# Designs tried in a protein design run: designed miniproteins, single chains, continued (2). Part 104

Each design is a single chain, and the fold is of that chain. pLDDT is the mean over its residues in the fold that is shown.

## One batch from the design tools (miniprotein)

Design m7607
Fold by ESMFold2-Fast:
Structure m7607 (fold): chain A 80 residues (1-80)
Amino acid sequence: MLLTKEELEKITKDPNVDPSAKAAAVVYYRLLHNEPLDVDKLVEESGASREDVERALQIAKKLSPKEIEAALKNIKDKYL
């Protein structure tokens, strides 16, 4: 597994992690795990703004699954 649920929670709860990175991590994690992409739930789980979540969703639509995996790995390598 590229990123565990526990590692994702560490990223979203870390005050030193940029809100846009929290939004991206939650969106990419859910996409790779075939989980629902409800904006309100993504805002709740990430702690980021609705604007950050919507931006991450727009970016994710342009990425292949392999690019999403690479982006999530980069977030993990930077913050964990």
Scores: mean pLDDT 81

Design m7608
Fold by ESMFold2-Fast:
Structure m7608 (fold): chain A 80 residues (1-80)
Amino acid sequence: SSEALYQAMVAAGKLVKAIKAGDEEALLAMSEEELRAARDFLLQMARTYERMGRLDDAAAWREVAERAEEIIRKKREEKE
């Protein structure tokens, strides 16, 4: 849905901003649902850029998605 896409874009923007700021507290404050939405959106952007032949841009999108996955794992470990 348009709403789900908008929320995923917002989550991705929030993630990128926190990473650029080195704000670990902001990253951990993101919900697992927000992080998954951001990851999936960023992976879709990476695939789109690969189809366009923009491999360096695609790699950059994947790197941010991998960071989201790391934070998800860290949040799960913190609950144990």
Scores: mean pLDDT 84

Design m7609
Fold by ESMFold2-Fast:
Structure m7609 (fold): chain A 75 residues (1-75)
Amino acid sequence: MAMELLAEAKKLAEEGKLEEAIEKVKEAAKIAGIEVDEEEIRQVVEMTYYAYHLSEEEREAIGKKLEEEIKKKLE
């Protein structure tokens, strides 16, 4: 099923195996009868990798940094 291939692709992307993840997404798209651009697939795979490796603490640290920068601009 296409959903199983997408789950495998997500796991491969999280492991940093981007090319293998792209191939799994392409296969899922073929099964679903969807035409997708390879560059768009690559972008989604890369975003999945970065999202997985961006911890809750890192997201909070970035948010706090942005809040401090905004406060500096308002002063």
Scores: mean pLDDT 72

Design m7610
Fold by ESMFold2-Fast:
Structure m7610 (fold): chain A 87 residues (1-87)
Amino acid sequence: GSAAKKAKEEYKKKLERQKELTQGVADVALAMNPDPQIQKVIQDYLQQINQLYDQLINTDDPEEQQKLQQQIQQLKNDYYSQLRKLL
């Protein structure tokens, strides 16, 4: 295919992999941390991050893609900051 089409396909594949890795890391954290407060933070994060990734994977609007990418990055930063305070 054209370079542009190939780049778009690779980008969506990368997002799917990032979603799977993000879920896997959080699932391990849930299994390792029996504390209800920590589990709630992880579960709330998983619900929000999965929704944002699904929106990002399913959109072809460049402006929406940029906004969703920023929201995903901010959510990840907030999540890890919250975990550091509880651990």
Scores: mean pLDDT 83

Design m7611
Fold by ESMFold2-Fast:
Structure m7611 (fold): chain A 63 residues (1-63)
Amino acid sequence: MKEKKEKEEQKKEWEKAVKEWDKVNLPADDPETQKLYEKKLAYINVKIFGYEPVKKAIEEVKK
């Protein structure tokens, strides 16, 4: 259960960070930072939910 708790906490931390970012309304003067955010969110989603939901999202974007 420790590993489950760790993954859940990591997901919450990232969701928190995304919300905090949205609240601040900072100008994206560093596009690399924005890219890292997206990559880390995708990585966490794959690890927690599995590849299937990510694959589905990619397919929808492709269309």
Scores: mean pLDDT 57

Design m7612
Fold by ESMFold2-Fast:
Structure m7612 (fold): chain A 95 residues (1-95)
Amino acid sequence: SPEEIVFEELKKLAEENNLKLSVDDLVLKLLELRSTKLKDLSDEEILKALGTALVALKKLYPEFKIFLGDKDITDTLLSRFKPDMKKVEELLKKN
């Protein structure tokens, strides 16, 4: 599923960066995925997959943080998404 693809890619990126990502890291990864693994999906489907993956990643790693410059925007950013909670639970069961 798109949620699984985004989750695995962001999980790997977060683990390689000590569970700290910038907004720029997320934007660059999303642009890469939009041109490769997610190229056949609508913007709405990609945004839902991103939100679902980020919520799942935060539940898997409570210490995971997203920064805009020096500001921790993790909770603010996650609150803007409408995650698929059923998919969040499915992602967590596989890990």
Scores: mean pLDDT 86

Design m7613
Fold by ESMFold2-Fast:
Structure m7613 (fold): chain A 54 residues (1-54)
Amino acid sequence: EDARRAAERLRQVLTPETAAHLMVSASLESLTWGSPETADAWRAVADELVQELE
């Protein structure tokens, strides 16, 4: 899925903290554009990253 591919690239280029922040921002942007499915996908990947950091 597009969100998953973008999230994987962010994780490789950015620090985990910055990647998580951008993923949450992308989720919120998707909600403003009327795409709750895309927002949920970004949030799921951010949650996975946070779980790895805990």
Scores: mean pLDDT 71

Design m7614
Fold by ESMFold2-Fast:
Structure m7614 (fold): chain A 62 residues (1-62)
Amino acid sequence: SLLEQARALARELEALGGEVVEITEDGVVVRLPDGRRGGFDASLSPEERARALAAARELLAA
């Protein structure tokens, strides 16, 4: 389900050091190190998900 995909994405973002603020069927909202909030869609393709996680890693690895 989309909610299961969102929860899996949330766990990956938390493993990268993200603070998960919200999980819905539409996606995950994470607080970034600079205090901004970033949204990540639950229904991403595997390629889009890989790109989103790579971008999140760059933002959160600081």
Scores: mean pLDDT 76

Design m7615
Fold by ESMFold2-Fast:
Structure m7615 (fold): chain A 109 residues (1-109)
Amino acid sequence: MKSTLKTLGQEVIALAREILPTAAENAYGLLNLLLSNTVELLRSYLSTENPSTETEVAVALSLIGDIEDLRALKENPNIVKSYSIPSASTKEQVEQKLQELEELVSQLE
């Protein structure tokens, strides 16, 4: 199951890196929020000794949801307008979260 989580995590990273170079400033807040949630999810998973199959499935489903959200953002950048994002984020903050996510994904088997 870890190999599946690694593949899904790599897809999240790849999609976010595709979006980031052409993203408008208002999209940085959404990207930073989504990536921050993914980082915390994977940190929690990696800190768990002998996670249950149910826990691994829940993590996989969350990553699939992240992939779907990123694909939606790539297909329609105006979707950002449907989210009430309270804080502006910088491209640098998104790059930092991508680096953190890459380190966590590398720890998956």
Scores: mean pLDDT 78

Design m7616
Fold by ESMFold2-Fast:
Structure m7616 (fold): chain A 80 residues (1-80)
Amino acid sequence: SLEDALRRYVDAVKETVKKLFKNADEYLKKIDEVYQEAMERLKAAKTDEEKIRVAQEFARKVQDILDEAMKKENIPREKL
């Protein structure tokens, strides 16, 4: 299911965050917040197109968090 796919994606991202960043807890908190929002939006979505859009928006928000984390900790993009 899409919910299962998003959970696997989040778990993989969280493992990367834990290994890569000294301030991992701060970024993990932000990821959990956007994940919770995405799950609520998926629950409310009425069409497959809306569900796909929610998933794409979620992935974008996660990438934004990772980009900001890399800039803050001076880690090159090549490490992600």
Scores: mean pLDDT 85

Design m7617
Fold by ESMFold2-Fast:
Structure m7617 (fold): chain A 73 residues (1-73)
Amino acid sequence: LDELKKISEELSKGLSQVLRALAEGDMDRAVALIREMLEKFGDLALQRIKLLISSSTGELRERLAAALERALA
């Protein structure tokens, strides 16, 4: 239970860093951060990123989707 809380906390921090990188126009950094999260948390990171994309609007959704696509390539 405590481990799940720590994982959720780290995923939230990682996603915040991705959003900051995208807000700063740093796509390469966003891709690198997503790859790091996928390597560390696997499917949990993938599900969280996909959920964030689905709940995002317009340009942010497009940028998040592009970053995820590049990270998986």
Scores: mean pLDDT 83

Design m7618
Fold by ESMFold2-Fast:
Structure m7618 (fold): chain A 116 residues (1-116)
Amino acid sequence: SPAEKFLETLKELVREYAKRHPELQERADRFLKRIDETGEVDFAELLVLLGEMKRHDPELYERFLEAAEKYLGPDAARTLEGLVHAVLGDREKARELGMTDAEIDAAREQVERALK
């Protein structure tokens, strides 16, 4: 299915990111292990990893957005981009991408809880 193809591409991109940034290898390995063992994506951890990708590997982040648009569609890709901007503190860009202040605050709270 498109969702399965997206998940496989996501796992490949996370492995490539960890290979380029070895300091994040342990975090990436935990994220991937959870998917392999449960079939579940830790959404808060996904947003942390995507935020780090956007800051430190913008080429890889763009590949992620292309995969999201290709397999999940443009609305899902725009929502994921908005969520990443929200957790990075770029509230104006998140609003431009269609997020409400309540949705921005909820996403930030979920990520803050996951990091504690």
Scores: mean pLDDT 84

Design m7619
Fold by ESMFold2-Fast:
Structure m7619 (fold): chain A 66 residues (1-66)
Amino acid sequence: MITFEAIAELPGWTDEELETLKAILGELVDNAKLEKVSETTVKFTLEADEKKKEAAEKAVKGLEEL
C-alpha cells in the first residue's frame, strides 16, 4: 500500500463539490480521505496498491494543479 498526499487551494468549493471529488477519487484508488485544514485549503490522502499507483499519482498531480 502506497500513500500519496496533496494539498489544494479550493476557494469557493462547496462541501457537496468536495464530497463528489472524494467519491471520484475513491473509484480511482483503494482509499481516499479529505481533511479541511482551513476554509480554503483541503488535504487529500490517497492510498493505492501497486496496480493503482499510476492512477493515484495522476490524481495527486491534478489536485496540485487546482
Scores: mean pLDDT 79

Design m7620
Fold by ESMFold2-Fast:
Structure m7620 (fold): chain A 63 residues (1-63)
Amino acid sequence: MLEEKFAELDKDGDGTITKEELRENAGIGGVVADRVIQAVDKDGDGTINFEEFKEWAERSGDI
């Protein structure tokens, strides 16, 4: 399930999710997308890789 959900958000197939992809494809606003990025983006590069996404999803219980 997590892999499929990640792939659905990763529209360009590069293995990362940008805040634009979260905003446009997850149905969340830019502010919420920015907060998610800030919470899981350990490097502060503005993207989420699968491992960061998995860790966040498991902790929040939001699959």
Scores: mean pLDDT 65

Design m7621
Fold by ESMFold2-Fast:
Structure m7621 (fold): chain A 78 residues (1-78)
Amino acid sequence: SALDRARELVDRAVEAARAGDTDTALRLLQQASELALGPEAGEGTGATFRERIAAGEDPVDVVTRLGQATLDTAERLS
C-alpha cells in the first residue's frame, strides 16, 4: 500500500539523518509525504524541514517528527 511504502521511506529518512546525510533524509522524507499526501504536502514538509534545520534543530528529531505527522495524517485519511 502507499502507506506501507511511505512508512518505509520515513524509516530510511531517519537512518539517513542518523548517518549525517541530511540531503538524503530530506529527499526521502519529501518522497514519503508526496506518496502519502500529494506533491503540495511534499513541498510543505521539505520547507518545514529546511526551516527547522536552519534554526539548529537536530535532523533526526526533525525527520522523526515530520515523518510521524505525515504517517498519522495518511492513516486518518485511510
Scores: mean pLDDT 87

Design m7622
Fold by ESMFold2-Fast:
Structure m7622 (fold): chain A 89 residues (1-89)
Amino acid sequence: MEKLKEISEIIKNGTPEERKKALDKLAEDFLKTTGSEIARLAYKMLEALRNGDKEAFEKYREQLRKMVGKEKADEIFERIERTLKALEE
């Protein structure tokens, strides 16, 4: 849990470069659990959320749904939200 706390501090107080590194670490976890292409889309969705880009977020969400189906896409989406919430703690 220390790792998530450290990433949270970087996201809140870090430079754009440090924030990108923290998000890359989260993307690596998705790569190991979901496969590289799915993890790439999850990372793109995280970046869109961070930037407040609703259009990009919806685009990547739709791509993920087409790739894995709605149920699995929603599961991955929930995991992204859980990760962000854990970082906010």
Scores: mean pLDDT 68

Design m7623
Fold by ESMFold2-Fast:
Structure m7623 (fold): chain A 55 residues (1-55)
Amino acid sequence: SDELEKQRQQRRRASLQTALKNLQDMKALYQKQGLLTDKQIQQMDDQIAAIKAQL
């Protein structure tokens, strides 16, 4: 039904927003601690951009 599809889209959006926030927070934490290489920072930025593109 249309209702089930709307609920699926809402859950997908909420999940993507949670993933985005968690990834941004983890990047900031690890970068502050000096745990990330430039390559790893780029990979995380690419993942953040990919999630943002889906929102």
Scores: mean pLDDT 85

Design m7624
Fold by ESMFold2-Fast:
Structure m7624 (fold): chain A 66 residues (1-66)
Amino acid sequence: LRERIKEALIESGASEETAERGADAAVARKDDPELAANAAGQTLYRGGMSPEQVVRGAKAVRDVLE
């Protein structure tokens, strides 16, 4: 699961470090896809990604968990 989320975040434009942090945040909330996606999105935003990349990454996390 963590690997799939990390890969999805990298594909959304995140650096490896930011994607790992985002994946960890999402996995901590894996039982709630909405909260997991939100946590990953916040991590991407703090990592310096554009709003468009943040939205794309958050949606990718939700898709993996659905």
Scores: mean pLDDT 79

Design m7625
Fold by ESMFold2-Fast:
Structure m7625 (fold): chain A 59 residues (1-59)
Amino acid sequence: AAQARADAVGAAHIPTIKAANELIKMAEEGMPEEELRRYAREKGLTDAQIQAILDFAKM
């Protein structure tokens, strides 16, 4: 619900980075954007993170 302080540090961001790399890889393989968004949400990425990753992959 709310991130009150510098709480989620260290291990919490590792799965997010991994998911970001997997999304870029899948986008390069031609995976549909809608499927990529679904996968990313399942991995715990926020909409903002997903959008940034997809924009990067489309370059």
Scores: mean pLDDT 68

Design m7626
Fold by ESMFold2-Fast:
Structure m7626 (fold): chain A 56 residues (1-56)
Amino acid sequence: MSDEELAKAGLERLEQGAAEARAISPVAGRVADRELAEFRKLSDAERAAWYRKKQE
């Protein structure tokens, strides 16, 4: 997969994780939302590197 494809997959996974966290508790949802916001500040290459680490 290209870095752009991996970046999109990583973003989708974090968005799904944030939705699940919000269903657990408001505190967990806020933590996940902050992580998602930080991830969105990353370049496609940095997001791709994060996703590759998760797949190891």
Scores: mean pLDDT 77

Design m7627
Fold by ESMFold2-Fast:
Structure m7627 (fold): chain A 93 residues (1-93)
Amino acid sequence: MELTEGQVLTVLGILIAGIDFLIKLFNNKNLSKQQRQQILLDLKQMVKSVKETSGILSKKLKDKPELLKKIKKKVEQVLKKAEEAIKELESKI
């Protein structure tokens, strides 16, 4: 009934790709104010999902400390970029 390590890694990868896509989408000059507000909400939700998925993964990878360390660094970098993008977005809306 628990998600496998591979399944959790796949979910994390999808969430990271989604965050990158939403940040790029925000830079589209043809978006309305309402569309930009929706992107902001979606980014906030994905950041929350990444934090939750990363927590599950850290428990699954306790026996693989080097892989866990590499993944944690990647997650921290993505979360920092997403949180900076959210702050910039909020200041412009």
Scores: mean pLDDT 78

Design m7628
Fold by ESMFold2-Fast:
Structure m7628 (fold): chain A 77 residues (1-77)
Amino acid sequence: AKVLVKVEFEGVKGSEENKKLAKEMQEQNEKQAKEAEAKGHIVVTVKLPTIDLSNEEEVEKAVEKAKEELEKKIEEL
């Protein structure tokens, strides 16, 4: 089976446009995760703290934490 990674943020800060985009992306990601599970793929959910999408350093830290969390969950599979 293929592995699909689902990333969830506890919150998103930024403009109303950024919040709307994040919500739409989250809904698409949820749909893709359900379709992947239905096909027998493994879905790994990574939860990250609240992020400000306008802050590049916070985005880079979030990506690094997501990689560490993903590696840990793959090792437990």
Scores: mean pLDDT 71

Design m7629
Fold by ESMFold2-Fast:
Structure m7629 (fold): chain A 65 residues (1-65)
Amino acid sequence: SLDEQVQQMLKELEQLLSQTTDPETQRDLQSIIDQLKHALKSKDERAAQALLRRAQQLIQRVQQQ
């Protein structure tokens, strides 16, 4: 389900945030975590799907550094 995908992504983003010392990356990760949590609470499926795509791009960028 979309809710399960969002919860899994939040777990991955929070783990990545705990490993990151770069302030800019920490802000980017925290921003998307907050937005995903808001989309989940508001049941905004369109926003959740867009944020999941953005989160995957951010993870790829951070993991390749």
Scores: mean pLDDT 85

Design m7630
Fold by ESMFold2-Fast:
Formats: sequence, C-alpha cells, structure tokens
Structure m7630 (fold): chain A 81 residues (1-81)
Amino acid sequence: MKKEEEEKKRTKFLIDAAAVLAAKYVMEGKPLPSLEDIVDEVVKKLEGDKQKEMRELLEKAKDEVEKAIEEGIRAAEEYLK
C-alpha cells in the first residue's frame, strides 16, 4: 500500500517531467525527441538504483507518458504557430 502511493507520486512526476522536456525541445527548435530519448533524459538525473525502478514505472504508464509528450509537443507547436 505505501509502495503503491510512492509509485503513483513518482509516476506523475515523471509524466510531468517528460511533457515539459518534450515541449522544451520544440521551443528550442530541436528535432522531435523519441519516447526513449525523453525517458533517458528524465531517468539519467536519478541514481542508478532508482533508474531501473523509474523505467519500470514509465513502462507501466507508457500510454500516459506518450500522451503527455504529445500534449507537450502540441502545446509548444501551438504557441510557436
């Protein structure tokens, strides 16, 4: 139960971080990042033992992560026109 609450909070943080990072790529005029590139950028800031756990959480929420990235990209593109 406690572990599930922690996983939910961490998953939300990672999803939000992925969306922001994807939007930043578009805003800076960089090529569109892949899901894997965004996940690697978010996870590499964590310690090695945490990286595997976070990748597993992101894999469980893959559809939500992909949607968040798409929303971030779309929002940045809409802003830039």
Scores: mean pLDDT 73

Design m7631
Fold by ESMFold2-Fast:
Structure m7631 (fold): chain A 80 residues (1-80)
Amino acid sequence: SKVEELLEEAKKLYDEAVNKARTLGEQADSLMEEAEKNPEKREELIKKARELYQQANDLVRSAGEKARELIEKAKKLEEE
């Protein structure tokens, strides 16, 4: 079914984005821990961590928007 294909594609897109975002978040968390231990590098490490958190948020948001488009296409096909 085309409906099932679209829903599976939406799920895979979102799941992949969430997994990548989690990895970016873990990297950002590590930089935040390094910032606590290294006062001289604190500002640079916090800046890098914030950039990674922002990338993670943008990735999930973008994938969520694309997943919604696929789900809407599936709904239209199911209603026809």
Scores: mean pLDDT 88

Design m7632
Fold by ESMFold2-Fast:
Structure m7632 (fold): chain A 68 residues (1-68)
Amino acid sequence: DKYIVNFSDGKSAVITGTPVPGLYKLGETVNGTTILGASGPLDHLLIEGDKALGVIDGKQTVGKLVKV
């Protein structure tokens, strides 16, 4: 499966696998889920249900997970 996180500031991140709640870093695989990329330098992504909190280029932003 593939998901996109659409952040409220227009940034994005791309995920493969079925996202479960947890803390993710770019290129790490956690419980079958991998962050493939983001629209800028990703420090981390915290997934909670259908929402995610990302820190990209030093800015904390809330986004929503969308299955593609």
Scores: mean pLDDT 79

Design m7633
Fold by ESMFold2-Fast:
Structure m7633 (fold): chain A 92 residues (1-92)
Amino acid sequence: EEFEKVKQELIDELRKRAEEAGLTPEQIQQLIDDLNKRFEVLKKKGYSVEEIKEELQRFLDDKIRIAAGKKLTPEEQQREVERYRELAERDA
């Protein structure tokens, strides 16, 4: 199935990039869990395979950068919290 293939490709890319960035196994697992949750939310909302891939690529870029030691400003932290809240509320 195309969705499962794209999800696996994204997980493989996440692992490779996160390891290159020096993230811990615990940080990598948290990012995989977050990716899986976001993937399922976007799929339920009727996003295409291509739209999900683009959105999750941006998500991975931001999350790996943050976890690798670029501290978020308080404003960036608030935006991240709001994103998670919105996604959780829409799928609850």
Scores: mean pLDDT 74

Design m7634
Fold by ESMFold2-Fast:
Order: C-alpha cells, then sequence, then structure tokens
Structure m7634 (fold): chain A 86 residues (1-86)
C-alpha cells in the first residue's frame, strides 16, 4: 500500500491537474503547475522511504501547500509556486 506521504502527494497532484485543466487558469500559472506536478511525480518513490518524523513533516508541508493553492488568488499562487520550485 502507498505511504501516507505518497497518498497526500497523489491528492496534491490530482488537485494541481484539476487547476491545470481549468481554461481560466493563466498560462504562467499552468507552466508552474506542470513543473510542480513533474517534480512531485519524480519524488513519489522517495516518499516510501521516509522515517516517521520525516513523513509527518512532509505530509504537513504538502497539506499546507495544497491549502495555500486552494485559498489564494492566481497572482499569489504564482508567487507560492515560484518559491516552492526555487
Amino acid sequence: APTLAQRVAEELIAFLEELLADPSTPAELKELLRRLIARLRAELPAFADLSLLAEIGEVLRLIGLKLDLELLPDDERIAVLRAELA
């Protein structure tokens, strides 16, 4: 079975893909969404090998990122994603 961190990452990827599919999403934000999706997919196998404390930290980080992207307007979403991808 996938780990909690893998499951949370997959839920975040699904949400990012929903934003990417929305025709109202700006082109700059779509490019950043594609980059984050690619990075999360590449990181998924590593999330299986986290210690319990590392997994808790990563789960909280991913949940926080998802909440920011759900609640913030597109200009602030762009800023959050630029910081995350730096």
Scores: mean pLDDT 88

Design m7635
Fold by ESMFold2-Fast:
Structure m7635 (fold): chain A 71 residues (1-71)
Amino acid sequence: MEEELERLKKELERLEEEVKKIKENVPTREEINKLLDEAERLKEKAKKLGMSPDDLKRIEKIIEELRAILS
């Protein structure tokens, strides 16, 4: 359980890093949609495993940022 939460946190950090990189480049809609799908799947796993509310907000922030780029 604790080890699984640490893995999810590392996945979250990786997604945050990917979002930073796409902001420095011109992303395609396909690239953004892939990251959005990954972030939404991470959110579901995080909710099931009881990830902290602060970490859940970090995932939601990624989803919000990706949706804003698509809009």
Scores: mean pLDDT 80

Design m7636
Fold by ESMFold2-Fast:
Structure m7636 (fold): chain A 61 residues (1-61)
Amino acid sequence: SHEEVDRAMQRAYLLALERGDEAALAELVALSKEYNAHRDTDPARAAAIAARIFELERRLA
């Protein structure tokens, strides 16, 4: 769901900030913009972007 993706994004962003991971922060900002651009118009692309957000959240945890 969009709510789960938003929650994962917020958590990943905070974890990247705590780690000082500038590359992860830049990627998360780009993924957030792409997800918002496609979430209502391209479900397959939105799902792929969401999967990357969840991967980053898990990797940063």
Scores: mean pLDDT 85

Design m7637
Fold by ESMFold2-Fast:
Structure m7637 (fold): chain A 68 residues (1-68)
Amino acid sequence: MKVDPEEVTLDKVREALRKAFSKKLTPEQAEKVVDDYVGGLEFIASHLTEEERKELYAGFYEQALKEL
């Protein structure tokens, strides 16, 4: 699946991860795991250019969708 990097926000990545993890975890556990992943991505993205940040978010979002 091809994902447009311009359309992928951190919030979309968070939502996709939450849906993926909710298949195997309780809602509370899924939210905690998602918070940890999103925090890590936000930290990495703070050191990237705008274009690199969009590619990072798009790639992670695409991987989360494959797990759905």
Scores: mean pLDDT 76

Design m7638
Fold by ESMFold2-Fast:
Structure m7638 (fold): chain A 94 residues (1-94)
Amino acid sequence: SKYEQLVQDAIDLTKADLSVIAGSEHEAEYKKAIAGLRALMSAEELAKGSKEKGNEILKEIDANKDLSYFDVLRQALLDHQVERGLELIKEAIG
């Protein structure tokens, strides 16, 4: 489905984004946030349609959040707006 493809694209983008931010002053903060996003965007959990499991992962991300824009990303992913989440990541990294 288009949604499964967007999930895979999000996972691939987070891998690329880690490379892009390597050596930047924000590296540690972004790595932490991207690791949380990767966990949230697990294709297996999304394929199961488990909103409850997604909420557990989001709660874990919230416990470790350092970047305020991740509140908006979190909400976009809760609403299954993966494309919106990807736009926010791209804006943050440049």
Scores: mean pLDDT 49

Design m7639
Fold by ESMFold2-Fast:
Structure m7639 (fold): chain A 107 residues (1-107)
Amino acid sequence: SMEDELKILMLLISAGGEILVARKAYEKGKVALAEEQLSAAVKTIQDAARLASQLYPEATPELNQLVSQINQIMTQLRNGQISLAEALDQIEQIFEQFRRLVLELVS
């Protein structure tokens, strides 16, 4: 429905905003805030992917692949295998792919 499409778009905007705040917090040396906002962005992306999968079941494999990649990055960050800067760079790139896919689905 149009209302569900708008909900997906709102989640997409929220995730983008959370990523932007995480990046700016990192640049200002506020590591804890950057980690908190990055974690919030990941949860928002997961929620958007879940809703998009319900409305567009054919996209579920692609959405699940992108979410899996984000979850792997967060696991590597928590285990100290990558830096917060590397996690931010990788999540920003995957989020751009996610955003493009979602916008194509709702068009």
Scores: mean pLDDT 92

Design m7640
Fold by ESMFold2-Fast:
Structure m7640 (fold): chain A 78 residues (1-78)
Amino acid sequence: SKVVKIEVTIILRDGSSKTVVWDVETKTLTFQDGSTKKETDVSRTALQLALELDGYKLKVTLHYEDGSTRSSEVDLDL
């Protein structure tokens, strides 16, 4: 199945989290506050947010066209 959205949750050292959602077809990144921007490299934006917010882990969720999801976690060496 085709990936239609990528959801990235940045896990912060204080136990809070911030989520961004990237629409693969439109290349539109949506922030948790509802603001949007065009983005071709969601990894760059996720890493920049992790640095800014003192994030230590990313949870990446792939959303497929059939409605299924797959999640993975990435530890950050920042």
Scores: mean pLDDT 79

Design m7641
Fold by ESMFold2-Fast:
Structure m7641 (fold): chain A 106 residues (1-106)
Amino acid sequence: MSPEEILKKLKELKLEAGITRGLFLIAVGIAKLLTGGKLPKEVQELEKRFEELDRRFEEVAKKAEEYAKKGDTEKAEEYLKEAEKILEEMKRLVKELLEILKKLKV
């Protein structure tokens, strides 16, 4: 891929990560409302895992951008693929949290 193509895909990936992050935060907010602020341990563990993945996503995405700007397309593509994998893991945590919400009493 060209540096321009990598940067374009990275922008799209960052937008999707932002949406995924927003959905996770909304779901956590709903869980807090349903539990009176007493989050189940399972939800707290998901928050910790999501924060770790989000941090790793930001680091990897930054590296992809840096290498693309330097013209190192091979290394930029490696970091872009890693960022895509991390985003898929983040999306899985959102789905897992939504399943937990279905079990919470209103």
Scores: mean pLDDT 87

Design m7642
Fold by ESMFold2-Fast:
Order: C-alpha cells, then sequence, then structure tokens
Structure m7642 (fold): chain A 72 residues (1-72)
C-alpha cells in the first residue's frame, strides 16, 4: 500500500540510502495515481521529509517535485 511504501521511504532516508529512497518515491507516485485524496496527504508528508535529504540535492529536488506534482 502507499502507507507501507511511505514507511519504507522514511526508513531509507533515516539510513541515508538515498538511491533506495529515490526508487521508493517512484513507487509511491505510481501507487497514488488512482487516489488523489491520498496524493494530497502524502505530498505534504514527503515535503516534510526534506531535512532527511540534507546532503543530497537530487533527492531534495525530487521531494519538492513530488510535492508540487502531488498537489496538482
Amino acid sequence: TATEIFHQLLQALREQKFQEALELLDQLMKALRGNPELKAYFSGAVLGALPWAKDNEELKKKLIDFFEHGLE
């Protein structure tokens, strides 16, 4: 489920496994395609994860893009 993918994403971010985090973001986006309500909630939660991506500019860009794309 989207919630399970999000939990895995947070764990990957905590462990600084940024490549896995990027892959989990892609999986989360795909899981949310049919659920605009959940997309709005997870977009905010994903943006809140920006501090976890401290030294990875690529991941920061993808988190921001997910937020913007998720709100649209």
Scores: mean pLDDT 72

